Designed miniproteins, single chains, continued (2). Designs and how they scored, part 24

Each design is a single chain, and the fold is of that chain. pLDDT is the mean over its residues in the fold that is shown.

## One batch from the design tools (miniprotein)

Design m4807
Fold by ESMFold2-Fast:
Structure m4807 (fold): chain A 65 residues (1-65)
Amino acid sequence: SEAQKRKEKIEFDQILALIRMQAWVKNDQALMDRLAADPDDKDVLLAAAEELGFSKETIETIKKL
């Protein structure tokens, strides 16, 4: 549904913002560049979250998007 798609987009964008903030704090330019190149790529988001050590709960949430 339209509402479900909007909810998933909001959750994706929220997680992406947190990952981008952590990459910026760590001054990881290579990771920031990867996130910028494919901002809607779920696999890139998953790899970034794992690389940055995000919780298992966050990883599971991304997998379900």
Scores: mean pLDDT 83

Design m4808
Fold by ESMFold2-Fast:
Structure m4808 (fold): chain A 65 residues (1-65)
Amino acid sequence: VSSESAGRILAISLTSLKSVDAKVEIEGDKITIRVSNLDKEAKELLEAAKENFKKAGLEIEVIEE
């Protein structure tokens, strides 16, 4: 799985929540997600994604604004 594909999937998933503004930055195997107005649903989604993608060799960093 490529970091770019994983980042796009995460961005689409986060925007489906409608109450969350998220920006995704991809650099090599690192995916950085900047989130504004993080709700509980988005938190759970990001924590689950972080664990699952780490097993695939991808690093996910979440920054709350």
Scores: mean pLDDT 71

Design m4809
Fold by ESMFold2-Fast:
Structure m4809 (fold): chain A 93 residues (1-93)
Amino acid sequence: SAVDRLRAAFDAALAELEKRIGELTPQELVDEAKQRFLEIVDESDLPPELKERLKLAIDTLANYLKQQNLTPEEALRRIRRAVDGLLRQLEAE
């Protein structure tokens, strides 16, 4: 499904970020994750309305996380959890 492809792409992007975790500030990690996720959503087979909704959710999450006093490791963990929840919600619709 389109959602399964999104999940695989997000997981791959997060795995690449995890390899570079010692090179990134928490803000840089959140910003890079956001950019990669928005690119993945744009290239997906999702309807335009769902793409817009998912991009807004990603933007909202990134803004929220950047306001927290997180380590890069904590930011990555929270991104993974939030993305999993978002994709599960999308599958339920």
Scores: mean pLDDT 85

Design m4810
Fold by ESMFold2-Fast:
Structure m4810 (fold): chain A 100 residues (1-100)
Amino acid sequence: SKYLVKAKGTARAKSEDEEEELSGESELEVEQSEVDRFLEKLPKLIEEVEKAGVLKLKHFDYEEDEDSLKLEFSLKGSFIKDGKEVEVELSFTVEVKKLK
């Protein structure tokens, strides 16, 4: 079976002087095996990002029904740019729907 995957990502950066936001959205058709691989790899990738100490998982939500799956997660961290602290937040929503 084929699945329709809709992915939305938002990146926010905030400092004392400025805030910036970038958003992106994509939609593609994938096979069941690709969905399975994504779900198997996702927890390990999140753990590796947290172990790197750059970003921490702030939110993770998973909802599944007979024909669809929805994932929401966000990562937050900070770094120094030009002597200023910059806070970064990455937010993702992935919706997977079975096509028939």
Scores: mean pLDDT 74

Design m4811
Fold by ESMFold2-Fast:
Structure m4811 (fold): chain A 81 residues (1-81)
Amino acid sequence: SLLEELVELAERGLRAETLEERRELFERAVRLADESGDLRLQIAAGLALIIVGVGKLIGEEFEALKEALELLLREARRLLA
């Protein structure tokens, strides 16, 4: 499903070794969320892309935002179940 694909992209983005790879995966997630018309998915994907954007300043701030994104991904996983 679209939600499964979006969750997979987000999880891969969180595990990405470089900022560029992470950005590409989250940009793809934003495009899929836009196509879904689901406001919650659009907000989650948009926040993930913002996190990647500010991740040019990698540090404690990025780790805190990553934790918030992981909580959103866990909620999305529950919707898939």
Scores: mean pLDDT 68

Design m4812
Fold by ESMFold2-Fast:
Structure m4812 (fold): chain A 63 residues (1-63)
Amino acid sequence: MEGVKKEVEVQLELIRDLIKAGELEEAKKLMDYLRSKLPSLPEEVKEEAEKRLKELEEEAKKK
């Protein structure tokens, strides 16, 4: 896909679904992967992804 923003959104949604399913180890791996990609993303996409990753991390801590 040429749409980096859409790819990031799909990955964030997958992480959310994994957390809901109790697949915390898999979710953490994908969160770490996205964090490693943040420096190469456009600033707008990076800020949104960083904010949503923080929310997902808090959601995972509740499990």
Scores: mean pLDDT 78

Design m4813
Fold by ESMFold2-Fast:
Structure m4813 (fold): chain A 85 residues (1-85)
Amino acid sequence: MEEEAKEAKKKGEEVTEELKRLTEEAQNADKSKMPEIAAEVSKAISEGYQTAALLMGFEETRELGEKLLETAKEASATVAKALAA
């Protein structure tokens, strides 16, 4: 239980950092490279949602899970906007 919460928290922090990094890279990338970056961001978004749900299962990490969920939603919106136009 305590180990699971620690592992979930560490994974949540790593996924959050990766999502922010990839999202920023997607915003600054040339249109020609967007499909490749978008695929990586989409994978990270999926992992973000799954990790957020896991974190929200623990009282201590629930707040971190909510923040990760918001970060994943923002990343998703940014990538969708970049791909649409």
Scores: mean pLDDT 77

Design m4814
Fold by ESMFold2-Fast:
Structure m4814 (fold): chain A 61 residues (1-61)
Amino acid sequence: SMADDEAILEDVRRATEYIVRSKDEALRQKMLAALRELAAGSDPELRARIERLIRETEARL
C-alpha cells in the first residue's frame, strides 16, 4: 500500500542519513548493499524512489 511504501522510504531516508554521518567505510558499503537489495525486491515505483535516494546519498560521500 502507499502507506507501507512511505514507511519504507522514511526508514531508507534514516538509513541514508546514518550512512552519510558514518566514518566507517565498511559499514557504509554494507548498508548501501542492503539498500540496493531492498530496491531490487521492491515494486518498480518504490524501487525507482529508493534508487534515487541511494544515488543522492552516494553523491554526498
Scores: mean pLDDT 86

Design m4815
Fold by ESMFold2-Fast:
Parts: sequence; C-alpha cells; structure tokens
Structure m4815 (fold): chain A 72 residues (1-72)
Amino acid sequence: GLEAGLARLLAPLDALEAALLAAPSPELRAALDALLAELRALLSRTLPPEVLAAVEAELAARRAAVDAAVAA
C-alpha cells in the first residue's frame, strides 16, 4: 500500500535522523538536508498533489523536530 511504499522510501531518512540525534554533526545535518531535497524532488514526480502536500508537510515537520532536538 501507499503507507508501506512511503515507509520504504523514507527508511534512509529515518536512519539519518537517528544517527544525527545520537551524534549531532554538521556533515550528518548536510546529508539530511540533501536527502530531504532529493526525496521531495522524487515524490513531486510520483504522488498526486493532495498526497504530496501532506507528505511534504510531514517531511518539513520531521526536519524541524530534528533541528529543535539537535539545538537543545
């Protein structure tokens, strides 16, 4: 299903978020930003606009949560 497909696509993001939270570094943050940009580009080509908006909001929320946690 869509949920399982998205989970598989987001698995590298989950791994980078976990690594960054465990040991914050500028290089891991740059890798996270690069992966998010690549995922957004991929998803914008494959998902309907309404689903894309929800997924992009989720990716933005996850990025903000990681930034807040690392900054604390």
Scores: mean pLDDT 75

Design m4816
Fold by ESMFold2-Fast:
Structure m4816 (fold): chain A 74 residues (1-74)
Amino acid sequence: SAAAQAALLAALEAEKKVIIEEYRKRYETDPALQEEYRAFQAELGRDIPLEDWALGQNEEKLLQLGREVLAEHG
C-alpha cells in the first residue's frame, strides 16, 4: 500500500513535469497551441498559468497513468 502510493506520486510528478516542459516548449513555436490557450482563457473569462492549463488538457492521460501504476505496484 505505502509502496504503491509512493510509486503513484513519483510517476504522476514525473509525468506532470514532462507535460509542463512540453507545453512551454510548444508555446514558443506552435501558433495553434497559442490560439487554443488564449481561446480557453477567453472562454473561462480569466487568465491562468500555462502550466495549469497544460495539466488540465492532460487530465485523462494522468488518470490513465495512475491506473496503470496502481495495477503494476498493487
Scores: mean pLDDT 85

Design m4817
Fold by ESMFold2-Fast:
Structure m4817 (fold): chain A 94 residues (1-94)
Amino acid sequence: SAMKEELLARIRELAQALAADPSLSAEQRLAVGLLLHGAEVAVRESESVEELLATIERMTANMLAQTADPATRAAVRATAERVKELAREVAERS
């Protein structure tokens, strides 16, 4: 799927940018990296944008339930919102 290929490319670009972000701690980089890896899997397995968004929301909720640090929680939420926005943008153009 051209839509899935484009979205995967954008998620990988985001993952590289966040891995290189000096403002993020090691814990924050690990957490957002795990979320982005999960998002790549969700893109491959989802049959619709609605299913993809629901899967990202569920993954984010599960990660937040296991994360106590407020800064890491904020980074996870911000990254999840960026991924959901990328999914909506790619879907709108396709």
Scores: mean pLDDT 87

Design m4818
Fold by ESMFold2-Fast:
Structure m4818 (fold): chain A 61 residues (1-61)
Amino acid sequence: SSGMEKYILKFQEDAKKQVELKLEEARNSGSEEKMKIAKEFEQMMEGDYKRLKAEVENYRK
């Protein structure tokens, strides 16, 4: 393939790992502010993934 599908999959996998790591760090810190930042990061990464996936699907049509 053109690598585009592999790029999307890798982005999703890397994003999930980064989100999980930040959430774990926030939980271990006991900081409410750090947890808020980690959750905002999770929402941002989820939004980016959905946009990227939609753009790739539209490009194929």
Scores: mean pLDDT 78

Design m4819
Fold by ESMFold2-Fast:
Structure m4819 (fold): chain A 66 residues (1-66)
Amino acid sequence: DKIKELLKKLAEAYAEVAKKLGDEEAAEKFKTAWKSFVITEETEEIAKKAIEELKNFEKILEEAKK
């Protein structure tokens, strides 16, 4: 559940960036993609990768906001 929340937040962050860049379709696909991650048995490893991606999303989001 906690890992699922983390993956959801990561996907939402990337979807937000895509939306701000004018790619609404990519934003929708990103929201859907995170659900595939939670059905993987190695969810913890995926969550650790997501934590690293959260740091990257901050940079992307900051640039996208402008």
Scores: mean pLDDT 62

Design m4820
Fold by ESMFold2-Fast:
Structure m4820 (fold): chain A 93 residues (1-93)
Amino acid sequence: MSEEELEREVNLAVGELIAAVMIANDKPISQEEAIKLAETGAKTVLSREDGERLAEAFRYAAEKQGVDPEAVTEAVRKAFEKYLPIKEAERKA
């Protein structure tokens, strides 16, 4: 396995773990808290493809928590669209 593939999978797994914490929390969370978790998760991804996979995971978690899944999914997409170019620029420098 390449080191790049492993790094990508580990970073995606961290994002998916944050989404899983949203489901595993036996207490209802607010929409504001759900959006914060989604933005935090979006910072872990290293590609647009992994960002879309993470958005789907957060959508599922939001639906399970009774939070607006469209708002949470949009927060993930906006966050990774913002952070991916910054991370790519840091790697090229």
Scores: mean pLDDT 76

Design m4821
Fold by ESMFold2-Fast:
Structure m4821 (fold): chain A 74 residues (1-74)
Amino acid sequence: SAEDSALLDAFLAELERRVRELKAANPDASDEELGRAVIELAEELLREFEARHPEATRVITLGRRLVAHLRAEL
């Protein structure tokens, strides 16, 4: 739905913002260190999002799949 799309876009935009801040704060960090930190940020953001928008079941499901995929890639 348009509402689900807007919520997903907002979630992804916030994740991208936090990742940019993380990289800016840690310019000398390795790809592996950044990868682990990004997974932790995604998990934290997903928990915050689920608490604020428990009705956004589709977005929550996609977020959980994203976190699982990121963990599998490490």
Scores: mean pLDDT 81

Design m4822
Fold by ESMFold2-Fast:
Structure m4822 (fold): chain A 84 residues (1-84)
Amino acid sequence: KENIKKAFELAEKARELLKQGKYDEAIVYLKESIETLKKADLNEYGKIALRNLEKALQLVEEGKVDEALRYIDIAIYWLKKELE
């Protein structure tokens, strides 16, 4: 539960940084969120969230920020479901 909450908060921080144009900082938070989820016992919702965050990271590194934000939003939705 702790790791999933931490990953959720890190993903939300990354989303905010991307909206502010702080792409390098956002990449750090995305990577931390992904690594935090990899250490957690994930149900199916958490696994979907992890895949979407990995896709978002790839898209940010490709400069596709608007697409990355959509994948982060999907991941945040599924992390909320994991926490319920």
Scores: mean pLDDT 87

Design m4823
Fold by ESMFold2-Fast:
Structure m4823 (fold): chain A 117 residues (1-117)
Amino acid sequence: SEPRRSVPAILAELGLATPEELARAWTGLKVKATKEQVERFLEALKTETGWEFVLIETETEEEGLEKAREIIAASKEPVVVIAITKLSEKEYHILILVGTAAGEVVAVYSLTVELVD
C-alpha cells in the first residue's frame, strides 16, 4: 500500500524544501540543513511511511544506487531505501528509492545537503 506520508510531504513539513521546489525539481535538489533537521528527516522517513526502512552508507553515489536497487529487487515488502554518500565534511548526497513488494522502483529522489550551524 501507499505510505501514509510521501517523501516530498515529509521534506516540506520539516521545512527543508518548498512544495514548489519539490514539484519542479526533486532530483538534484540542494538544501541547507542543520544536523538535527537531517536526523529528523531520516527518522520521519523511518517512522511515518509505515514501510520497511533500509539505510545504507556508500563511498559513491553510483554504489548507493546499485545497492538500493538490489535491496528493492530482493525485498518481499514495500521498502524505502536511503543511501547516504559523504561528499565533504559539510556536504552529503542523499538518494531515496521507493520500491514495491514486487521489486519495482516507483520513485527516485536525490538531494545534496549542505550542513549549517
Scores: mean pLDDT 74

Design m4824
Fold by ESMFold2-Fast:
Structure m4824 (fold): chain A 73 residues (1-73)
Amino acid sequence: MLEEELKKAAIESGLSEEDAERLARATTITFNFSGGDIELAQRSTFMGASTVVSKEKAEEIAKKVREVLEKYK
């Protein structure tokens, strides 16, 4: 499922399980409610990740999240 794949990507990128679960849920909600807007979902992911990790790490996470989202287009 999309949310589970996003959570795994965030954990693999160094987020805690709690932060990864929260990020994955928020990204999934944004993606679904925007009608599959990958750019908006990626930006949302970057903003969320930036609250708990460095900017460089948040950019890496956002890129990994985009790769997952592109499978669901």
Scores: mean pLDDT 82

Design m4825
Fold by ESMFold2-Fast:
Structure m4825 (fold): chain A 90 residues (1-90)
Amino acid sequence: SEELWKELMEKINDPSLSAQEVADTYVEMFKLALEGKLEEHFLEYVREVGGKALIDDIKARIKKHAKTKEEYVKAMVYFWEKVLELSRKA
């Protein structure tokens, strides 16, 4: 729904959230898109950012929420592992 999409977008822009919490929010977006929920919103987001730049946008947002390089790397590893798990189930 539009309301759920707005909630998720607010979370990735919330400066109080940790890198891990932002990574979790992106994983939730991918999961809901693969389940056929929010697929249209996610596709519009990909078109707006530019498909080639999507990963760079995700990395930049997670990095902004990381207090250390180690925290950033840990959040990115978690993100990729979860995306890979979701892609195998889709």
Scores: mean pLDDT 77

Design m4826
Fold by ESMFold2-Fast:
Structure m4826 (fold): chain A 90 residues (1-90)
Amino acid sequence: PEHLRTALVLDELVVPGLTPEQVPAVEKALRQGLARLVEIIREEAERDRLHVRVSVEILSPQSVRVTLTLVDAAGEELPVTIRVEVRLEP
């Protein structure tokens, strides 16, 4: 739902060393992580606005890992972290 997208603020995305060939894997991992995050937020429907902190790790030329951490309005990390690993097809 559109209102849930507005409740999630992407603070910063840092991806040092990302190549154009790895972009599709990062996008897929981010989409999967966000979908899981939306499910968790749905279970806590009355929470205040939440921020999402995104970290991308290049594990190998064929593999990336995206970690999404929920942060409350005060900047405190919530005990909810979504980690998604995507492998590129050769």
Scores: mean pLDDT 61

Design m4827
Fold by ESMFold2-Fast:
Structure m4827 (fold): chain A 77 residues (1-77)
Amino acid sequence: MTVEELVREILEKLGPASVRDVARAVAEKLGIPDEHIDVITEGAAEALGVPPDSLVTIEDAEKVARGVRLGVARAAG
């Protein structure tokens, strides 16, 4: 499963959700510790050019996935 497919599944289940909620759900699915959720959220928010509390929808899934990948890379060191 790609990060984009995972983000799309999360947004299909949640409907409109904050960048932080999507980052938390991705971290849970990938087995990433909760302590890294803020780093992943910041990466996604930067990629989208929006605050971490901004709502995203399934139409944003590709952009959210790119930002989440950036955040995950930062969390990994």
Scores: mean pLDDT 80

Design m4828
Fold by ESMFold2-Fast:
Structure m4828 (fold): chain A 64 residues (1-64)
Amino acid sequence: SSDDKTQQLLLDTVNSLLGLARKAKEAGDEETLQVYLDAVRLLSTKLSPEDKQKVLKEVKEIEE
């Protein structure tokens, strides 16, 4: 369905941003890290509850 396709696109985008956040953390770029994590948190509000929980756990692992 169109909704399923939208959710897949959102998840793909979020996973891409999480990858960029991890690279920023490894580089010690706290400012860039926060920009990517903030974008992930914003987009996570549009995900299913299950996917949102998974994403927020990943954010926590990356941040601390």
Scores: mean pLDDT 84

Design m4829
Fold by ESMFold2-Fast:
Structure m4829 (fold): chain A 94 residues (1-94)
Amino acid sequence: SAMTDAEWQRILSRIKAGKASKDDLFQAARRLIEKGYGEAVREALEKLSKSDDILVAMAARDLLSMIPERTKPVSELTPDEQVAVKAIHEFAEK
């Protein structure tokens, strides 16, 4: 089932506070993919899919498999969605 707006706001609040868990970031990536913005997180998920942490690698591979051939342009992301995308990319660079 799709994430509720209340669940999204709780995750976003933790991201903005610098308290997001890995699970929060993967749930944010899932919501972005379900809304059609999978291209915004593809590169970060590709890096995470090569992680030595098997649970991180598996979660990233599962999310990559959900990205459809046709995605919405990243220019349509809201400011809150851009904050989530940035946090996901920063996690992938570590």
Scores: mean pLDDT 87

Design m4830
Fold by ESMFold2-Fast:
Parts: sequence; C-alpha cells; structure tokens
Structure m4830 (fold): chain A 71 residues (1-71)
Amino acid sequence: MLSEVERLALQRELLEGLRHLSPEQRAALLATLEKQGLIRVDAAGRVTVLARTLEEARLIGQLLRQYLEQA
C-alpha cells in the first residue's frame, strides 16, 4: 500500500512529466490513466493521482515513461 507521502510524490512526478509532452500526447496519456481509474481530471484540468498500491504506482510510471520515450 502506498503512503500518502509516496502518492503525493508520484503525483508531482506525473505532473512534471506531463509538461514535457505535446498537448496530444498529454491528452492521450491522461485519458488512458483515467480510463484505468488511476487518476481523476476535474473540469479545470487538475489531475489527482488515485493510486493506492505499489502495482498501480508502477503502472502510472510505466505509462508516463512510454509516452516520454515517444516525445
């Protein structure tokens, strides 16, 4: 189980990574993560990481890395 400190650190890492993606890549990654229940995006575009397990955290990191490698 992720601690709150680990979840917030992952959220910061995801938000920083998103800044290096194109608008199209960012939208695609966010849609994929939201579909899998790993994040929530509000009407203002604010992203909240919902990962509770180490496996969910690794999946977010894997998908972010995959998109960054395509940029």
Scores: mean pLDDT 83

Design m4831
Fold by ESMFold2-Fast:
Structure m4831 (fold): chain A 63 residues (1-63)
Amino acid sequence: MIEEMAAFAYPAVKALLEKSLKISKEEVDAIKAQLKAKFPDATDEQIDQAIKRAALDALEELE
């Protein structure tokens, strides 16, 4: 589920955004690899949506 994947990605995404307020493609690719390892049945679209949701949630808390 996108919400479970977003929750799993959230600590990593938040840490990166706290450091620089942005995430590099290399860092996004690393998070995608971790999500695929934990959620092997997830589609690339679901993984992208989960990372996007985690980033939005993290940005809201950092304001």
Scores: mean pLDDT 78

Design m4832
Fold by ESMFold2-Fast:
Structure m4832 (fold): chain A 75 residues (1-75)
Amino acid sequence: DDLVSSQLGGQNTRQSVLDMGSEKGSIYGEDISRSSGKLGPITTSMNTFLGVKEMGSEKGSWEGRKSSYQSVLQP
């Protein structure tokens, strides 16, 4: 159950957050490409983390699942 729950929740969260960030990312993406190096993945992780945090509040199921999301997002 843990794997199935993480897969469904994680996949939906990543897709939604990526879609949300991509709209603004179209502009910021150019700067990210220039900067390159270490900031690229950090920027993406931050956007995902914020989206998951808000989603966690609305989910109403912040028990074990939220811990799984945090473990994946936290370095």
Scores: mean pLDDT 46

Design m4833
Fold by ESMFold2-Fast:
Structure m4833 (fold): chain A 73 residues (1-73)
Amino acid sequence: MKKETIEKIKKLKEEALKNVDYPEHQKEIERVTEWAIRKLEEGSDPTVVYTATAIRLTGIEFDSELLKKKEEA
């Protein structure tokens, strides 16, 4: 079960990186993913960690999109 959650988190990371063009935001995505894997290793609930990771990554993608729109306008 934990291995499946790690795989899903890695897929979330890849998708987020495809949607984010800014290096600083890409590094934040990497840090969030590292945090998630560490929490799973510490024995945290896989569903809770996955949900928290998805929320955090969505926030980074949103911030990146806003910054991109500001540069295009």
Scores: mean pLDDT 80

Design m4834
Fold by ESMFold2-Fast:
Structure m4834 (fold): chain A 100 residues (1-100)
Amino acid sequence: VRGVVRGRIEFESQPDGTARVTRADLETEAEGATPAEEARAAKRASAELVAKSLERQGRREWAERAREAARTATRSGVEILAEEARRTGERVSAEGEGRA
Protein backbone atom coordinates (compact mmCIF):
# COMPACT_ATOMS: atom_id res chain seq x y z
CA VAL A 1 0.00 0.00 0.00
CA ARG A 2 1.45 3.36 -1.09
CA GLY A 3 0.03 6.88 -1.08
CA VAL A 4 1.34 10.34 -2.03
CA VAL A 5 -0.51 13.65 -1.69
CA ARG A 6 1.01 16.94 -2.91
CA GLY A 7 -0.20 20.49 -3.02
CA ARG A 8 -1.95 23.10 -0.92
CA ILE A 9 -5.21 23.37 0.98
CA GLU A 10 -6.59 26.37 2.91
CA PHE A 11 -9.54 26.83 5.27
CA GLU A 12 -11.16 29.96 6.66
CA SER A 13 -13.31 30.05 9.80
CA GLN A 14 -16.85 31.35 9.36
CA PRO A 15 -18.92 33.44 11.84
CA ASP A 16 -21.34 30.51 12.26
CA GLY A 17 -18.55 28.28 13.66
CA THR A 18 -17.94 26.29 10.47
CA ALA A 19 -14.84 26.15 8.26
CA ARG A 20 -14.83 26.95 4.53
CA VAL A 21 -12.33 25.74 1.93
CA THR A 22 -10.79 28.83 0.28
CA ARG A 23 -8.17 26.93 -1.76
CA ALA A 24 -7.79 23.29 -2.72
CA ASP A 25 -4.98 22.32 -5.12
CA LEU A 26 -4.12 18.72 -4.22
CA GLU A 27 -2.82 15.83 -6.34
CA THR A 28 -3.27 12.29 -5.01
CA GLU A 29 -1.60 9.03 -6.08
CA ALA A 30 -2.50 5.83 -4.22
CA GLU A 31 -1.82 2.14 -4.81
CA GLY A 32 -3.36 -0.81 -2.98
CA ALA A 33 -4.83 -4.26 -3.58
CA THR A 34 -8.34 -2.84 -2.95
CA PRO A 35 -10.10 0.57 -3.23
CA ALA A 36 -10.31 0.61 0.58
CA GLU A 37 -6.52 0.18 0.88
CA GLU A 38 -5.96 2.96 -1.67
CA ALA A 39 -8.34 5.23 0.27
CA ARG A 40 -6.47 4.52 3.54
CA ALA A 41 -3.10 5.24 1.86
CA ALA A 42 -4.42 8.55 0.50
CA LYS A 43 -5.88 9.45 3.92
CA ARG A 44 -2.54 8.74 5.66
CA ALA A 45 -0.56 10.67 3.03
CA SER A 46 -2.85 13.73 3.33
CA ALA A 47 -2.51 13.64 7.13
CA GLU A 48 1.30 13.48 6.83
CA LEU A 49 1.30 16.50 4.46
CA VAL A 50 -0.78 18.49 6.98
CA ALA A 51 1.36 17.34 9.94
CA LYS A 52 4.64 18.38 8.26
CA SER A 53 3.24 21.73 7.15
CA LEU A 54 1.75 22.58 10.57
CA GLU A 55 5.01 21.56 12.30
CA ARG A 56 6.93 23.99 10.05
CA GLN A 57 4.39 26.69 11.02
CA GLY A 58 4.92 26.03 14.78
CA ARG A 59 1.38 24.68 15.24
CA ARG A 60 2.54 21.80 17.43
CA GLU A 61 -0.79 20.66 18.92
CA TRP A 62 -2.45 20.41 15.50
CA ALA A 63 0.65 18.85 13.92
CA GLU A 64 0.48 16.12 16.62
CA ARG A 65 -3.20 15.48 15.85
CA ALA A 66 -2.39 15.18 12.14
CA ARG A 67 0.51 12.77 12.90
CA GLU A 68 -1.90 10.60 14.92
CA ALA A 69 -4.32 10.62 11.97
CA ALA A 70 -1.45 9.54 9.68
CA ARG A 71 -0.62 6.63 12.03
CA THR A 72 -4.20 5.39 12.49
CA ALA A 73 -5.82 6.39 9.14
CA THR A 74 -8.85 7.52 11.20
CA ARG A 75 -9.04 11.05 9.73
CA SER A 76 -7.72 12.80 6.63
CA GLY A 77 -5.38 15.80 6.79
CA VAL A 78 -8.21 17.86 5.30
CA GLU A 79 -10.46 16.96 8.25
CA ILE A 80 -7.74 17.93 10.77
CA LEU A 81 -7.13 21.28 9.05
CA ALA A 82 -10.88 22.06 8.91
CA GLU A 83 -11.18 21.32 12.66
CA GLU A 84 -8.22 23.61 13.42
CA ALA A 85 -9.80 26.50 11.45
CA ARG A 86 -13.15 25.98 13.20
CA ARG A 87 -11.68 25.78 16.73
CA THR A 88 -9.09 28.59 16.45
CA GLY A 89 -11.15 31.02 14.35
CA GLU A 90 -8.09 31.46 12.10
CA ARG A 91 -7.32 31.01 8.42
CA VAL A 92 -5.18 27.88 8.24
CA SER A 93 -3.28 26.26 5.39
CA ALA A 94 -1.09 23.27 4.68
CA GLU A 95 1.21 22.64 1.73
CA GLY A 96 3.91 20.25 0.58
CA GLU A 97 4.01 16.49 0.17
CA GLY A 98 2.83 13.58 2.31
CA ARG A 99 3.66 9.91 1.86
CA ALA A 100 2.20 6.75 3.37
Scores: mean pLDDT 83

Design m4835
Fold by ESMFold2-Fast:
Structure m4835 (fold): chain A 81 residues (1-81)
Amino acid sequence: DIQKLLSDMYIRLKNILGDDSYTYDDKIEVTVEEVLELSKEILEKYEAEEVGTSQPSENLEVTVAETKDGVLVITEIKIKE
């Protein structure tokens, strides 16, 4: 379920930014754009470098970057139609 994956990513990025209001048991309806906006905020603060791509499903590719402090952030989400 792409929506569950996006929800989990959103919560993770919020926690990295210091917002602990959400848990991974929460099912939040979020868009790819909202997840990427949070990723950009982290990149601006921590100056991250791309470390690779992951394909959690046939229709979903995720690019991941690592900050100098070893924090992993999502820089790109591509949904294949």
Scores: mean pLDDT 66

Design m4836
Fold by ESMFold2-Fast:
Structure m4836 (fold): chain A 94 residues (1-94)
Amino acid sequence: KEELEEFGYRMGAEVGRRIAFEARNPEEAERLREEVEREMAEYGREVLGQDEEKMREAGREIFDEAVKLAEQGLSPDEIIKRAGELGRRLGREL
């Protein structure tokens, strides 16, 4: 569970960073969402032995939270922190 929590935090923080600094418009954000869902599912299957659909859902939830926080006008540091903490929580629930 500690490995899944740490992985979740790292992925959440990275998604938050990419939303804050790189995904400049809704089209870029949708491409990032598809990428995150795919990478989470593949990593969960191949490395963590986790259900692909659960990992895909976790990736989508992390992405949606980061987008919501950015739309609310939170700073990049706060988006990264909160998306990371959500990732850690989801990793704990897996």
Scores: mean pLDDT 78

Design m4837
Fold by ESMFold2-Fast:
Structure m4837 (fold): chain A 67 residues (1-67)
Amino acid sequence: SADEWLEREREGFIKTGEGSYKRALEAAEKGDKVTASNLSTAAMLMYGAAGDFEKAREAKKKVEEAL
């Protein structure tokens, strides 16, 4: 069904966002501000595409706090 397809798409966006977010935190810990910022933006866009704006805001805040 369309709902099942949409759920799979959202799960894909969340998984991609989580990967970018984890790499953003890693880059921030290493002092790589450019990579951290780019990966944080990617995570926010993926979470936003999934409709999870709370995860997007949290990811931004956590990466900014780690920088």
Scores: mean pLDDT 86

Design m4838
Fold by ESMFold2-Fast:
Structure m4838 (fold): chain A 102 residues (1-102)
Amino acid sequence: MKAEATAEGEGFSAVWYYDTKTRETKVSDAETVELEEGVKHVLKVVISTSSGEEKELELEAENAEEVAEKLEEALAAVQDYIEKVREEDPDAEVAVAFGIQK
């Protein structure tokens, strides 16, 4: 299944989408987000399932390099969660959205 932006959530300065079939992260047509170094940014991950379950993960980063590292960590956790969901329901559809809160 492809995760698509139907609307941007309030509180996100950039929105990224994870395609669970191709395992690719796609940046929506959002503007380039300028991240200030030395300032804490919150990377937010929202995982939604077709059964109505939702899981949220928040990670702090102080620069673009840390955002990239935390995103890789979050993607690994997301993949593990999707695998567990599909072990219980093989037909479960999962949507994942990533964003940075200012």
Scores: mean pLDDT 59

Design m4839
Fold by ESMFold2-Fast:
Structure m4839 (fold): chain A 88 residues (1-88)
Amino acid sequence: SMDEELQKYILQAITYYNQAAVGARIDPTLQERADELERRLLKLIQEANSRGIHIPMVPDVEPVKSAAETQERLDQAAEYLDKAESLL
């Protein structure tokens, strides 16, 4: 269903964001991008919840260790945020 698809995209976005969050603090540009994606994610979760779609707790994830991997995970988080937002 569309609700299941939305939930899956949100969970993927949370997972990638969480993998990037620790690494993002090593660079002000990465931190600014991470903060923007966090704002989008929180707004999206609130909108999903308002529509009756429950977002379950995401398990703890191992953070990535390099700036390149951090950028890649932020890109992946943004991709899944875009996909989720397209369903609202």
Scores: mean pLDDT 85

Design m4840
Fold by ESMFold2-Fast:
Structure m4840 (fold): chain A 71 residues (1-71)
Amino acid sequence: SDETRKRILEAAIEVLKENRMKPISEISLRDIAEKAGVSVGTVYHHFRSKNELIFAATLEYGKKLYKEYTG
């Protein structure tokens, strides 16, 4: 379960990086699920909404960068 959540977060970070020029409304939850190797239903099992997933992915990416440059 935790490993699945981590895969979804990593897939979301990659989709965000690939879609930097697109508004969040145009980012596909299906694309994130496909990159993570899970169903859209599995994504909703771990995240209440697309916005929650994107927010969590942005925070995790920011934490990784912060730790890399300040640790």
Scores: mean pLDDT 78

Design m4841
Fold by ESMFold2-Fast:
Structure m4841 (fold): chain A 67 residues (1-67)
Amino acid sequence: SSAVRQAADLLQKIAGVDAAAARRAGAAMVESGGDPERAGLNVAKEGGLSEREGLGAGQAIVQLGLA
């Protein structure tokens, strides 16, 4: 979906996640239904980031309306 692609692109730009991990994290984030905390924890888990880094990235992407 376009939302997953946009989320993955932003995760690469703002969190430095590689393309494959960003794609997995973006998909998990969109499936979180716009909850910033759940989105952030999914980004941390799938993207291989710390919880703090994941929560920051997840919050930013949700605020842009992409998750």
Scores: mean pLDDT 71

Design m4842
Fold by ESMFold2-Fast:
Structure m4842 (fold): chain A 72 residues (1-72)
Amino acid sequence: AVNEVVGSLGGATADGATMARVTTASGAVHDIRVTEVGKDGTVRGVDLQTGAPAVLRVSADGKSAVLEGVEA
């Protein structure tokens, strides 16, 4: 289940209970469980589809994110 859209991640979530839905440039959709939020805009989590670690780079305004640690 997905509770949050990637745009809701602004590097301000403190708890690992947050889930984010990320759509890549290729149109692939990933559901990420957030485990760590860095002050530099790096969000770490687990891809619920693969179980692999995922790294999100959140934009400075918190409105967008890019998957860097999970390959499609």
Scores: mean pLDDT 57

